# Designed miniproteins, single chains, continued (2): the designs that were tried, part 1

Scores and structures below are computed, not measured.

Each design is a single chain, and the fold is of that chain. pLDDT is the mean over its residues in the fold that is shown.

## One batch from the design tools (miniprotein)

Design m4001
Fold by ESMFold2-Fast:
Structure m4001 (fold): chain A 77 residues (1-77)
Amino acid sequence: MKLSEEQQKEVAEIGKKAVELAKKSKLEPVKAVGYALRVLADALEAALAREAGDEETAAEHEKRVEELLKELEEAAK
């Protein structure tokens, strides 16, 4: 599996955002870590699907990243 430099940077930035939101969240620490890990997993799957030319699968994982980040943002309020 090979990711472009752009894809690697995008996944890393999404991961950093998820970690920062998890730190601010009112969730139990283990649950907060679980959300951050799920965001990273979906971001990686999206990048890999895009690299493979599977735009539909990439879009589905990108949507899950957005939904999980929104849940973390709401938990941080």
Scores: mean pLDDT 80

Design m4002
Fold by ESMFold2-Fast:
Structure m4002 (fold): chain A 81 residues (1-81)
Amino acid sequence: LLALAHNNLGNVYQAQGKLDLAEESYKKALELSSDDNIKEKAHEGLQRVYSAQGKLDLAEEHRQEVEKIGVEKLKEAVEKV
């Protein structure tokens, strides 16, 4: 609940160009959540924030976390088919 709310705040701040507040909100979402769906969204948000700030190495690191989570979710989906 709270983790998703912080992720949504990050999305709002990012849309407003408040990149520092967006970064903080996405980091709080990661801190509060063990849910892979929320972690994936928060890493996607951090990737966008860091890309907008020109921090390409950090953006790539979070892009790789999104890909890793996506692969694990795909493996779970295949096992349920």
Scores: mean pLDDT 81

Design m4003
Fold by ESMFold2-Fast:
Structure m4003 (fold): chain A 86 residues (1-86)
Amino acid sequence: SSALEALLEKLRRHGVLTPEELLELLTAELPHLPEEGRRLLVEALLSTSPDGRITAEQLIEFLEKMFSSDPSAQALLEALRAMLES
């Protein structure tokens, strides 16, 4: 996905995503989740980030804990790990 590639490049350059960018990423990569479910996930991640910014490492930890058996989440995890290794 060109949207995924653009958001991963932004995350690589700036180290963090805004809540709006995170919601865009989850909408593209986890489209099977209801819209309300994706918003609640963003809010849960933000509750641990007082400045309202989410790092790749925080997103990886969250996806590993909550979606370890979801194949779409596994694909996103692989993309995030590959980005951090390059």
Scores: mean pLDDT 76

Design m4004
Fold by ESMFold2-Fast:
Structure m4004 (fold): chain A 76 residues (1-76)
Amino acid sequence: SEIDKLEKELRELQERLGELLNDPNASVEDLLKLAKEIVEKAKELMKLKKVSDEGIAAFEAQAEALFEWLRKKLAE
């Protein structure tokens, strides 16, 4: 199903993110790009699982706040 495909893609992206987080040669830009891809795939999955528009918006806002915090943290 489309849900199973997205769940598999999300698992693969999460595994890649974990690898990058443990790679001293990984760039911040690569980490943020992959994290954003995970968020977009998660939103697609949430829509297919009939999560409310309010719930998806809340998740999106939380993810955006996390990315802003991370950018500031990494810039010192």
Scores: mean pLDDT 81

Design m4005
Fold by ESMFold2-Fast:
Structure m4005 (fold): chain A 96 residues (1-96)
Amino acid sequence: SPMSDTQLISEAEQLRVRAEKVKEELLRSSDRPEVIRLAEKLDIGVDTLTTLIAQLKTETDPLNQVILRMKLVYTIREAERLIEKALEMLEEIEEE
């Protein structure tokens, strides 16, 4: 059966929205250099997800589709890791 990219794209789009919200919450909560640096990394993650989603939606070459899926999966994992770090940092700020 042909692989459906619909679920992967949907997950990536939801993660992009979540990363943007967490970035905004970080920037509202603190101006510390480590918070700003993490927000910048989340912003790069959002941009990368946006680019890969657009590329995967328009790619017609099967080999390029496989490469884009692998890149998107990797980027999703990295964005999830950054969100986890951001949530931990937000909790530390609330406990001060």
Scores: mean pLDDT 87

Design m4006
Fold by ESMFold2-Fast:
Structure m4006 (fold): chain A 63 residues (1-63)
Amino acid sequence: LPSPLEAGDINEKQADELLKKGEPLSLVASLYDSASFAYMSAGDYERAAELSERADKLRKEAL
């Protein structure tokens, strides 16, 4: 398994790519949530909070 920091980077990059491709915002938000959780596990609370907020915004836009 990748380190928490690597997992965060992978999930964030994947979410960015899916957003660029026009995939459902709820799916993209779930990947940003996963990246946020990985960054929290790595101790990067600032990055985790940023991605959690981004996920929340995308989820609200999907309504």
Scores: mean pLDDT 81

Design m4007
Fold by ESMFold2-Fast:
Structure m4007 (fold): chain A 85 residues (1-85)
Amino acid sequence: SPPPPEVVGDSDEVRRMSGEQAVEYLRRLVDIVKAELSRTLSPEEFERKVRQLEELLEEMEKLAETQSSQQVLDQFMVRMREILT
């Protein structure tokens, strides 16, 4: 079957992640997104989006202590899409 279009999926791999591993995964996703945004956005727009993504990561780090890895990833993906739109 073709791979799913989303980078973060509801998979057994995600279910096995610790909160720390989930946050590390999200940091890697943000780095990838930052690289793409740096190529497509003006410096001013890039700085605003990066700041919003960094604030979201800080919130997710706090949630990872009390929420499941899947819940943290799901919430991150929804809010990241809002930031990027």
Scores: mean pLDDT 75

Design m4008
Fold by ESMFold2-Fast:
Structure m4008 (fold): chain A 90 residues (1-90)
Amino acid sequence: MNSSVTVSGLSEEEAEKVVEFLKSLGAEVEVGRQSSIVVSASGLTEEQAEKVVEFLKSLGFKIEKTETEGAIVYHGRKENGASATIEIRK
């Protein structure tokens, strides 16, 4: 099962930590730099995606879980305006 993660609004230091963590899980990571830093990753298992949720919570993200027929989606928000979306496909 393939899951995806998208995190935006991170500082350069926080973005590097997220990229290193995702790469340590074996994920394919893409980084976009325009008006803000956006980190995207795919190819995660459900277990790996849940580890990303816990990692983001450790960085101060407040995570909300939404379950649909086809996916579990976690939406994260940090006080500095950073946001995260983790999608686990069923």
Scores: mean pLDDT 80

Design m4009
Fold by ESMFold2-Fast:
Structure m4009 (fold): chain A 92 residues (1-92)
Amino acid sequence: SEVEKSKEFKKKLEEELEKAKERYRNGQLSEEELAEIEKALADVEKNTAGFWDPASQTDVLPADTPEAKEELRLLVYLGLVAEKLKEEYEKE
């Protein structure tokens, strides 16, 4: 049913985001994944905060410290993972 599919997607999304956080923090990302994160970060820094809606996401400020920059990179990566999963779900 639609309700079951929606619940399965939400559970899968939460599980995949958790795995993505672990992979990022453990340095298990490929060079290609890291390059995509850096490109997305450059786009965020070049463009408006419209890439991250402050009303729907946590406050993402310009990264002034190495710690803040790493947090921003993680958030960008999680956004890319979530968007890919949503696209795969919608195509099915």
Scores: mean pLDDT 68

Design m4010
Fold by ESMFold2-Fast:
Structure m4010 (fold): chain A 64 residues (1-64)
Amino acid sequence: STLHVRIHTNGDVDAAIQQAQQAAQQAIQNGQELELIVVSDDPEHAAKVEQAGQQAVQKLKQQK
């Protein structure tokens, strides 16, 4: 199964990154794949949040 999470940056990229990392943690804990939808007025901010989420998933998969 897949965990779908939508994150709005709303100008606070650090908070959005934290939300993405928490979503990754929940997906791994539940044995689910993470699908992250990032909404931002700034494409660069959206990319940073998505990258942080993907990196968190990879890190958690390595730790098991």
Scores: mean pLDDT 81

Design m4011
Fold by ESMFold2-Fast:
Structure m4011 (fold): chain A 92 residues (1-92)
Amino acid sequence: MAKEEKEKKEKEKEIEELMKKVLELIQKLQEKLESMSPEEQQAFLEKNRKKLEEADELLKEVADKLDKGDPDYEGIKKKLEEVAKILEEILK
């Protein structure tokens, strides 16, 4: 039964790589905001408010799923991919 531990590690690695991608996108968003004037930051955040709220909600759901003893890796992966997509659209 060493196979189940191997599959779990592979899924954990996929989640870790997606989390790293999401964190890199969040960092790029922060750098973009810091390069703007306060007026430009307000306009940008207002324009992207709904997308930012959706990304935040999905990240909270990911955190809640990870806190469970048997995490839904497929559900977590799908939510992290959606967060990455939203952040990439905001960064265009």
Scores: mean pLDDT 80

Design m4012
Fold by ESMFold2-Fast:
Structure m4012 (fold): chain A 78 residues (1-78)
Amino acid sequence: MLEELIKKLEEERKKKGNEYVDKEIQAFIDGQLAGKGVGGITLTPEQAAAYRKQIDATRKKLMEESNKVLEKEKKELE
């Protein structure tokens, strides 16, 4: 389930853009911390922290990949 969610968020990021995914991830974490579930999923604070760490690791990897593409594009323009 978590892997499916991360994969779906990655597809959404590529399709709809970073802002949409960033808002979704932040709203998900904030909702769990406020005792609200997303899509019927209720997480403990410990699980929410673990999911955040996993998502942050994936986000960092995607950001590094994105930055490499931007660097290449900048070099072609300059």
Scores: mean pLDDT 60

Design m4013
Fold by ESMFold2-Fast:
Structure m4013 (fold): chain A 67 residues (1-67)
Amino acid sequence: SVQATQASMQLNEANMDQRIDALRQKYQETTDPQQQEQIRKKIDAAQQARDKLRQQMDKAIQQLQQQ
């Protein structure tokens, strides 16, 4: 059902948000510029993955509503 799909996707988004928040916290606590750069790249990659997940979720919901 749409509701079950939304629930599982919302849980995945919440897990991704927690991971991104943890990376941002680590970024603020890190004093080494090279490590900060690596963490920044991980944050960027995680945000891109999150955006892709949202797009996939929106598409799945749209397809279910059309069928």
Scores: mean pLDDT 81

Design m4014
Fold by ESMFold2-Fast:
Structure m4014 (fold): chain A 74 residues (1-74)
Amino acid sequence: ADGVALARQLLAVGERLAKEGYDPATILRAIAESLRAHGYDELAEVFEEAAQLAKTVSPEEAIAYARRRLDELA
């Protein structure tokens, strides 16, 4: 639960930063790096996939993808 809880907390911060005008792909990659630094490699891969998706879809779609994947792991 700790890894998913951390990922959800980071995603909530990331959603706020995206609304403030920060690039979603950069935010999602930063979240992935943070999760990997904490040893949550599988969760980091989810956010790396979401960051790549953010290059071709809306910020809302990329964030929704990450959220759905976290819900599947909870």
Scores: mean pLDDT 85

Design m4015
Fold by ESMFold2-Fast:
Structure m4015 (fold): chain A 91 residues (1-91)
Amino acid sequence: GKEKEEEIKKLEELKEEAEKAKTREELIKVAEEAIKLILESKSLPVEKKIGYSLRLIGIIIDLEKLGMDLEEAKKELIKLIEEIIEEIKKS
């Protein structure tokens, strides 16, 4: 459906932004934008919205407060975005 295709496209664009991110600030921005897209999603059930949002918040906290390695955080964020895209494709 149109809504599903639009959601996937926006998440794929965020994945590209995450892959190109050079700073913690850029990566945090991608994670924040992903949270907004997930919460507004018409394709994801409420429990998946909550679960994915909490995992994205965890990455933000790790980057801001726990000194997580940028490359490790980037890999985790990209992996999570890919997981969310696949979940939407299944819906």
Scores: mean pLDDT 87

Design m4016
Fold by ESMFold2-Fast:
Structure m4016 (fold): chain A 76 residues (1-76)
Amino acid sequence: SPTREEQQQALLGEAVELVQKYLEAVKAGDFERARELFEEAMKTLDELIALAPEEQRPTLEEMKAEFEKWAKEKLA
């Protein structure tokens, strides 16, 4: 079974990929797909934060909040 650290690294990679796919969807004008990718990225970030050591959580929460604000501005 994967370790907590391996799961955290995998979720980080998934979050980065989802953000990149979100950007491509926005550039393509596919706002329905962009919204779906945004929702998936937010869920993945929540899972990452839940697995993170306590000391890392504030930084990850700030990154999530920044992404949420930025992404919502692109969908407006």
Scores: mean pLDDT 84

Design m4017
Fold by ESMFold2-Fast:
Structure m4017 (fold): chain A 74 residues (1-74)
Amino acid sequence: MGGTSAEELRRRARDLHDAARVMVANPDMSPEQKALWREVARLTDEALRAVDAGDLDRAQELLARAEELVRRIE
């Protein structure tokens, strides 16, 4: 439970990465919001690579940091 499976981590990271790319492309986003979404995209890309490498603990840490940044984008 709580996003510990490789498939769940990969899905969450991919979905968040796709969302971050859309937000960075949005012309109505502030420069500060775009910078945060670029960092989310970077963290989720690294999380996906960690899943592919079998490092699920690293993937979970990176994804948690990305999700924390999303909570700050209000």
Scores: mean pLDDT 82

Design m4018
Fold by ESMFold2-Fast:
Structure m4018 (fold): chain A 90 residues (1-90)
Amino acid sequence: SIKEELEKKLSKAVEEGILKDGDFVFVTDEKNQRVLLFSISNGKAHYIADLSPEEAEALTRKLIAAGARVLQISAEDLLNGKFEKIKELS
């Protein structure tokens, strides 16, 4: 499934030292106007939720306020292995 492929790609970004345990990653799907949320724990990415853009924005603000490191990448860039496009949100 698409979620399993995204988890696999994010887990590779952990192996490359780009992501770390405790990180949250929003994967944007602009075509479907959806945002997929993943958490990083035990060296792997885990799917959490499928969100609207409005829900993702609200949750991003809450996570950053709580001191979490939050990152974003498009589903297209992630599926193409473009890990350099993973960006930290502030």
Scores: mean pLDDT 90

Design m4019
Fold by ESMFold2-Fast:
Structure m4019 (fold): chain A 95 residues (1-95)
Amino acid sequence: NEGFELLKKAKAAIEAGDLEKAVELLLKASEVFKEQNGYGLSEVLREVAEGLKTGGEKTVPAALEVIDKILSNSSPEEILEALERVRRAVEEALA
């Protein structure tokens, strides 16, 4: 629940164009999920945060997809597929 509240705030920050705040909120959500033994979600959220830091605006659509999949309680497979799109967006931003 607390992790989900932080994810909703991170989504709002992304939609407002405040990527720095979004990264902070995603890292806080990652720590909350880790404390709840949600180590997989913790690592996914850390990677999304690093993707936004590295790729900026280019990673926004894929980052929002990961957040939406987590908020809708999607399968681990669907979350990992969305995370792969974050990875690709970061590669494209750096090339």
Scores: mean pLDDT 86

Design m4020
Fold by ESMFold2-Fast:
Structure m4020 (fold): chain A 92 residues (1-92)
Amino acid sequence: SAEEKVRALLKERAPEFRAMLAAGAPEVELALFLLDMTIEIAEIMGLPEELIERLRELRRGLEELAGSDPEKVRKLLEEADEVIKEMAELMR
């Protein structure tokens, strides 16, 4: 099932995320990791392609701005959060 695939993904990726946290990875790197996981979960769950494409574009923007203007990074993270909230409502 989709739920089993999501559970398997989380089990595989959780050790990687914990290692990043233990190493003191920058917030932008943590955000990119979580966005990549969110995109994979959205694909497994069959969420609308338009929302998935929006997350991919936000991820690209965040990667390009990493280590530059903190306000631009913050705005991209806020936009990503809004898309994730929209996706969460669709999963109810």
Scores: mean pLDDT 79

Design m4021
Fold by ESMFold2-Fast:
Structure m4021 (fold): chain A 104 residues (1-104)
Amino acid sequence: HMSRIEVMKKILEKTKELLDLIAKIDPSRRQEYEDIRKYLEELFDKIVNSKDPAERFRAELLFLSLVESLIEYGSEIAKRYNDPELAKKVEELKKLLEEYRSLF
């Protein structure tokens, strides 16, 4: 079985791929997507490296909440632009979130 941290690392990498695909469709907001990517990386760093259990817990909740919001947004963009690659990335992320939830 993969550890929770290993599953979260896969979620991070797939979410970065999702953001890259969205940025190709909507290049006018590319900087906003880069800022979101950086924020996700900072949250993941806190989850792995923070010595404060409360900070780790809050970072994990924020990370998962942000990923769920990006899945919803990516799904709407995929439908609007009929983009099968983006739709596939959304489904891959949904599967990883379900895998994460199954570890409890």
Scores: mean pLDDT 87

Design m4022
Fold by ESMFold2-Fast:
Structure m4022 (fold): chain A 85 residues (1-85)
Amino acid sequence: SVDDVIAEFKKRVDELMEKAAEKVLAGDNEGLQEQYRRIREVTDEAIKRIRELLGDSPEGIAYQKQLLLYTYTMTGRSGESVVPA
């Protein structure tokens, strides 16, 4: 279901953000960027699943945008240096 996709997405992103914080404390910038890359991959997978479930409906597009904005707001842009919240 859509709710299951959203719940799993948030759980996985939260887990990766916890790992990102560990990397910051260790001074491991390369490890930090790897966690951010994983967050982007999880977001792209969730968007694809929403698209398969809801198609091109306005609701499906709205969910896709929300997932994309969530990860980009939290991590900045892929490949750029960011500071964790």
Scores: mean pLDDT 76

Design m4023
Fold by ESMFold2-Fast:
Structure m4023 (fold): chain A 71 residues (1-71)
Amino acid sequence: MPLVLAEPKTPLEEEINEALIDMWRSVLRIEARNKGLAHAVETARELAARSTDPRLREALLETARELEEEL
């Protein structure tokens, strides 16, 4: 899955960006269920550190915080 969001030039591209953020959140929730919340938090932080896109990085860090609060 890409770690960079497209620069939205059309409504469809903005929908794609939102869908990519939602897909990453879903993947992290699945990982939390399969390997535990602590592992999913570490994965989310690692993905955020590797992301060059500030919007996606912030979404991943917010997801990590939400998962950490459930520990």
Scores: mean pLDDT 75

Design m4024
Fold by ESMFold2-Fast:
Structure m4024 (fold): chain A 77 residues (1-77)
Amino acid sequence: VSQEIVDLSQRYGGIVTQTAGLIANLLLDGFSREKAVEIAKQFAKNVMGLTDKEAEEVVKRAEELVPEVKELILKGL
């Protein structure tokens, strides 16, 4: 685990950071924003056990973090 990923998880929380990583990877793989957000909401509900409302808030926070996470992925993280 890189120090940059640890620092993001401490600032934003692990669930939000993990969700941002999923969205960032989907966008880099050529998915649309709408499709990446849909997949991330389903992941939050089905894998992380969140309610619809909780998943929506997590994805909203994760979207704010996506640009920073995309840069870390492109740098090899």
Scores: mean pLDDT 76

Design m4025
Fold by ESMFold2-Fast:
Structure m4025 (fold): chain A 89 residues (1-89)
Amino acid sequence: MDEKLREAARLFIGGVEGKEELQKKLASLNPNIDWTNLEEFNAFIQSLLASDDPEIRAFAGLLDLDGDGTVSEEEHKKFLEAINELLGI
């Protein structure tokens, strides 16, 4: 579970060799999203799950741990914690 959230966090912040194009795609979809806001984050993930791009959908699936099509408050919190850990905050 933590491994999938850490992988999603690494892809989201960038710097993963061979995943730079995916990171650019994610940034281009919602450049102004407040990803610390659960409602805005879930709206973003829902748009990614509905994408025609299988790479984008695979990324969204890393965050949808329960397979219910939504990111829970606990999953979102763990994702933010993983980002903060990777950024050294």
Scores: mean pLDDT 70

Design m4026
Fold by ESMFold2-Fast:
Formats: C-alpha cells, sequence, structure tokens
Structure m4026 (fold): chain A 71 residues (1-71)
C-alpha cells in the first residue's frame, strides 16, 4: 500500500500536471502540449493504488478539461 506521504506526492504531481495543461491551453495556446499533460493525468487516475475517491475526482477533472478543450 502506498504511504500517506506517497499519496500526497502523487496528489501534488497531479495538481502540477493539471496546472501545466491549463497554462499551455490558456496562456501559451499550445493545445497539443496541453493534451499531453491531460493524458498523463488520465493515466495516473487509472493507477489501482490511488484511492477510489481521489481517482473519481481526477477522472472528473480530466473530463472537464477535455470538454473545455473541445469547445
Amino acid sequence: MPSPEELQEIGERIQRLVEESVRYYYEEKDREKSMEYIEEVRRMSEDPRIPEEISEKLVQEVEKLEEELEA
């Protein structure tokens, strides 16, 4: 089982990836790079070691970002 410290590290990494995807989309207007970061977050959400409640929130955030990028 991942330790609480490892789970916090994973959460911080995911948050940074989300921030980078938003920055590339809105500030750099680089959709391709933004999508790469979103795909990495999605891949991390599929990790069975991540608690279900956190995985659900990650999937929701990824879906929201994908909808905004498609609009």
Scores: mean pLDDT 73

Design m4027
Fold by ESMFold2-Fast:
Structure m4027 (fold): chain A 96 residues (1-96)
Amino acid sequence: ELEAAFAAFAEAFRKAVEAIKEKYHVDVEAVMAGLREIVRMIRDRDPNADQALAALRGQVELTIKALEEEGKTELAEELRAAFERLEAALRAELAA
């Protein structure tokens, strides 16, 4: 479940960044490395996991805003849905 949500988010995020690359620079590798660290923190019950997830959400929201400003509303909706699915999967890991 988490693996599928992670993969779906990665695909949506890379697609979003590619669509806005002419005007915006987003370090995809840094964002994905941060996400892997958040997954590790959640599994380790690290108290900083919530702060790290909030930072990732901020970066995703900035990317969604950039897509909306470029008129790419379908990609913005796709990325939002993928991130919501990822957050749900991460919450399930916290509950386990």
Scores: mean pLDDT 79

Design m4028
Fold by ESMFold2-Fast:
Structure m4028 (fold): chain A 79 residues (1-79)
Amino acid sequence: MEEKEKKIEELIEKLKKLLEENPDKELSKAEVAKALGVSVSTLSRILKYEKEKTGYNSFIEYQIELGVKKLEEAVKKVT
């Protein structure tokens, strides 16, 4: 299952990069959490997954993938 864990890590890195690349905080943590359909607290826990690596579950993978897609759409709308 290393491939799935690697995909999650890549998605988390993309999410972090999208947050960092927004100079005006247009994509704030609150907006990211809203796009994922989770609380800000849950988003913070998801972003720490790369350090934890204690487990993998399809729900976290799905939420992160959905969040990345939603953020990419938001960035595309701005540009």
Scores: mean pLDDT 61

Design m4029
Fold by ESMFold2-Fast:
Structure m4029 (fold): chain A 98 residues (1-98)
Amino acid sequence: YQEPEDVGYAQNVLSKKFEELHAKDPRTWTAAAIENLINGSLSRKSWLEKQREFQRLERLATDEKAVEIALEEMLKQQEDQLRSLASAKKDALLRRQK
Protein backbone atom coordinates (compact mmCIF):
# COMPACT_ATOMS: atom_id res chain seq x y z
CA TYR A 1 0.00 0.00 0.00
CA GLN A 2 1.32 3.38 -1.11
CA GLU A 3 -0.16 6.88 -0.74
CA PRO A 4 1.12 8.87 -3.76
CA GLU A 5 -1.68 11.41 -3.32
CA ASP A 6 -0.47 12.23 0.19
CA VAL A 7 3.08 12.64 -1.14
CA GLY A 8 1.80 14.95 -3.88
CA TYR A 9 -0.22 16.96 -1.38
CA ALA A 10 2.78 17.43 0.93
CA GLN A 11 4.99 18.37 -2.01
CA ASN A 12 2.48 21.00 -3.21
CA VAL A 13 2.15 22.52 0.28
CA LEU A 14 5.93 22.68 0.74
CA SER A 15 6.46 24.12 -2.76
CA LYS A 16 3.95 26.91 -2.08
CA LYS A 17 5.56 27.72 1.27
CA PHE A 18 8.98 27.81 -0.37
CA GLU A 19 7.71 30.10 -3.14
CA GLU A 20 6.19 32.46 -0.56
CA LEU A 21 9.47 32.58 1.36
CA HIS A 22 11.70 33.17 -1.68
CA ALA A 23 9.40 35.35 -3.82
CA LYS A 24 8.30 37.66 -0.99
CA ASP A 25 10.75 39.94 0.78
CA PRO A 26 10.89 38.74 4.42
CA ARG A 27 11.23 42.37 5.52
CA THR A 28 7.53 42.89 4.71
CA TRP A 29 6.48 39.93 6.90
CA THR A 30 5.39 40.26 10.50
CA ALA A 31 7.08 38.16 13.20
CA ALA A 32 3.73 36.45 13.88
CA ALA A 33 3.29 35.40 10.24
CA ILE A 34 6.83 33.98 10.13
CA GLU A 35 6.22 32.10 13.40
CA ASN A 36 3.07 30.49 11.94
CA LEU A 37 5.11 29.27 8.94
CA ILE A 38 7.76 27.78 11.25
CA ASN A 39 5.13 25.93 13.29
CA GLY A 40 3.46 24.59 10.15
CA SER A 41 6.80 23.44 8.72
CA LEU A 42 7.68 21.54 11.92
CA SER A 43 4.34 19.68 11.81
CA ARG A 44 4.85 18.82 8.12
CA LYS A 45 8.40 17.55 8.74
CA SER A 46 7.11 15.10 11.36
CA TRP A 47 4.52 13.76 8.88
CA LEU A 48 7.13 13.37 6.12
CA GLU A 49 9.47 11.46 8.45
CA LYS A 50 6.70 8.96 9.20
CA GLN A 51 5.96 8.53 5.47
CA ARG A 52 9.64 7.90 4.72
CA GLU A 53 9.83 5.25 7.47
CA PHE A 54 6.78 3.52 5.95
CA GLN A 55 8.47 3.51 2.51
CA ARG A 56 11.62 2.02 4.00
CA LEU A 57 9.67 -0.87 5.57
CA GLU A 58 7.49 -1.50 2.49
CA ARG A 59 9.94 -1.64 -0.42
CA LEU A 60 7.87 -2.76 -3.40
CA ALA A 61 8.59 -1.27 -6.81
CA THR A 62 10.68 1.30 -8.69
CA ASP A 63 7.97 3.96 -8.39
CA GLU A 64 7.97 3.42 -4.60
CA LYS A 65 11.73 4.04 -4.56
CA ALA A 66 11.08 7.29 -6.43
CA VAL A 67 8.57 8.31 -3.73
CA GLU A 68 11.17 7.59 -1.02
CA ILE A 69 13.72 9.80 -2.79
CA ALA A 70 11.13 12.58 -3.13
CA LEU A 71 10.29 12.41 0.59
CA GLU A 72 13.99 12.63 1.52
CA GLU A 73 14.40 15.68 -0.74
CA MET A 74 11.32 17.31 0.80
CA LEU A 75 12.69 16.78 4.33
CA LYS A 76 15.92 18.51 3.31
CA GLN A 77 13.97 21.41 1.77
CA GLN A 78 11.90 21.69 4.96
CA GLU A 79 15.07 21.95 7.08
CA ASP A 80 16.48 24.62 4.75
CA GLN A 81 13.16 26.50 4.92
CA LEU A 82 13.14 26.40 8.75
CA ARG A 83 16.64 27.93 8.83
CA SER A 84 15.53 30.66 6.40
CA LEU A 85 12.38 31.39 8.44
CA ALA A 86 14.41 31.71 11.66
CA SER A 87 16.63 34.31 9.95
CA ALA A 88 13.58 36.14 8.56
CA LYS A 89 11.94 36.25 12.01
CA LYS A 90 15.08 37.81 13.48
CA ASP A 91 15.12 40.44 10.72
CA ALA A 92 11.41 41.23 11.24
CA LEU A 93 11.94 41.77 14.98
CA LEU A 94 14.94 44.04 14.34
CA ARG A 95 12.91 46.17 11.87
CA ARG A 96 10.14 46.66 14.45
CA GLN A 97 12.67 48.12 16.91
CA LYS A 98 14.02 50.44 14.18
Scores: mean pLDDT 57

Design m4030
Fold by ESMFold2-Fast:
Structure m4030 (fold): chain A 70 residues (1-70)
Amino acid sequence: DAALAAARAALDAAIAALLAAGSSSEETVNQKARDAEAAWRRYASLASPEEALAAGRRVSAAIQETRARH
């Protein structure tokens, strides 16, 4: 499904941007975390419950890793 594929790509890009922001300001990290959570909500609305939960774990792990690098 094109919409699901686009939502997955947007989520992957948001997670990558969040992970890359580890050396940025706290304000930037918090914004990238919100962007990743927003991308996950979009993906979760289209994905199966199992896929949504797995993706949610990826977002949580990325937030924890990025904040740990401060």
Scores: mean pLDDT 86

Design m4031
Fold by ESMFold2-Fast:
Structure m4031 (fold): chain A 93 residues (1-93)
Amino acid sequence: MTELEDEINLGLAQIALGVVKTNFPILKRKAEEAETEEEIQKLIDDLQSDITLLQKALDLLNSMKIVDDDAKALQKEIQDMIKELQDMIDKLK
């Protein structure tokens, strides 16, 4: 039962990262093209939503009883993505 919980948490974290990675090229293009205050604010809101999703994914991985090399690699990828999203927000302000 506990090992199944770890598998579910790992899978959910992978899905969250996959969603953000799929959207990331679109968000990067919007960041380069955004000129109005409304476009910038919407983009910041979208980036913050993705950071929140990834932070929840990290919380799931941190709750795992057995953290294997795959889980550790995923934690690093998620942390790196959060940093990139935060850097984009900081540049838009």
Scores: mean pLDDT 83

Design m4032
Fold by ESMFold2-Fast:
Structure m4032 (fold): chain A 87 residues (1-87)
Amino acid sequence: KKALEEEFKKLLEETDEAALRVAEAYRAGDLAAARAALEELERKAKELKEFIEKAEYLPLSEEEKEELVRQMDGAVEQARRMVAALE
């Protein structure tokens, strides 16, 4: 139970860090760095979504899980638009 909650928190933090890397690369105008950061964000977002779907216990309601997935999809879409703007 606690180990599952700790893994969830770690995945959230890693996904947030990946999103920050995309924003930093975008502000720097570094297309190569932005592309690498986007790939990492997409990978981490997929991992987090799979974790949420597969985990039998998380201290989250179904509504909270749906909202988190929606926010994650939005963040990835926004990051994709940032990278496209540099191309």
Scores: mean pLDDT 80

Design m4033
Fold by ESMFold2-Fast:
Structure m4033 (fold): chain A 78 residues (1-78)
Amino acid sequence: MSKAELLGAAAGYYEKAGGAANRAKAAEVRQQAIDEGLDEAEFSRGYLQALLDADRRGLSPEELAALGDEYLAKAKEV
């Protein structure tokens, strides 16, 4: 996955987790992608895939937030 797709996935998982703190993390991840000039279509692809994965697996808010953290960490390695 590209860095844009990984950040998109992180934002998607944080938004699905819900709550003010996770929504703030999702907004921060989106702003990072904008600031770094990353591809919007790739970000949106990662985001959509994360939303679909969350819905299919029926994950808890805690599991979704942990996936957000995992994908954000993966993005830092790219």
Scores: mean pLDDT 87

Design m4034
Fold by ESMFold2-Fast:
Structure m4034 (fold): chain A 72 residues (1-72)
Amino acid sequence: SMDVLEEAARAWAAALAARYPYGDEIVAVVDTVMALRRQDRDAALAEARRLSARISRIDPRLGELLLRMFEQ
C-alpha cells in the first residue's frame, strides 16, 4: 500500500541522513515530494522524476523507491 511505501521511504531517508553529510537534504527532499503527493499527484510525479534522477546519482535505490511510490 502507499502508506507502507511512504513509511519505507522515510525510514530509508532517515537512515541515509545518519550516515552522510548531505543526509538532511535527502530527508527534506523526500518530505517535500511526499507532501506534494498528497495535494497534487501530477505535480508530485513530475518533481519525483526530476529529483529521483538527481538522487539516483547518490543512491539509486532511494531514487527508484520514490518513483515506484509515485507511479501508483
Scores: mean pLDDT 66

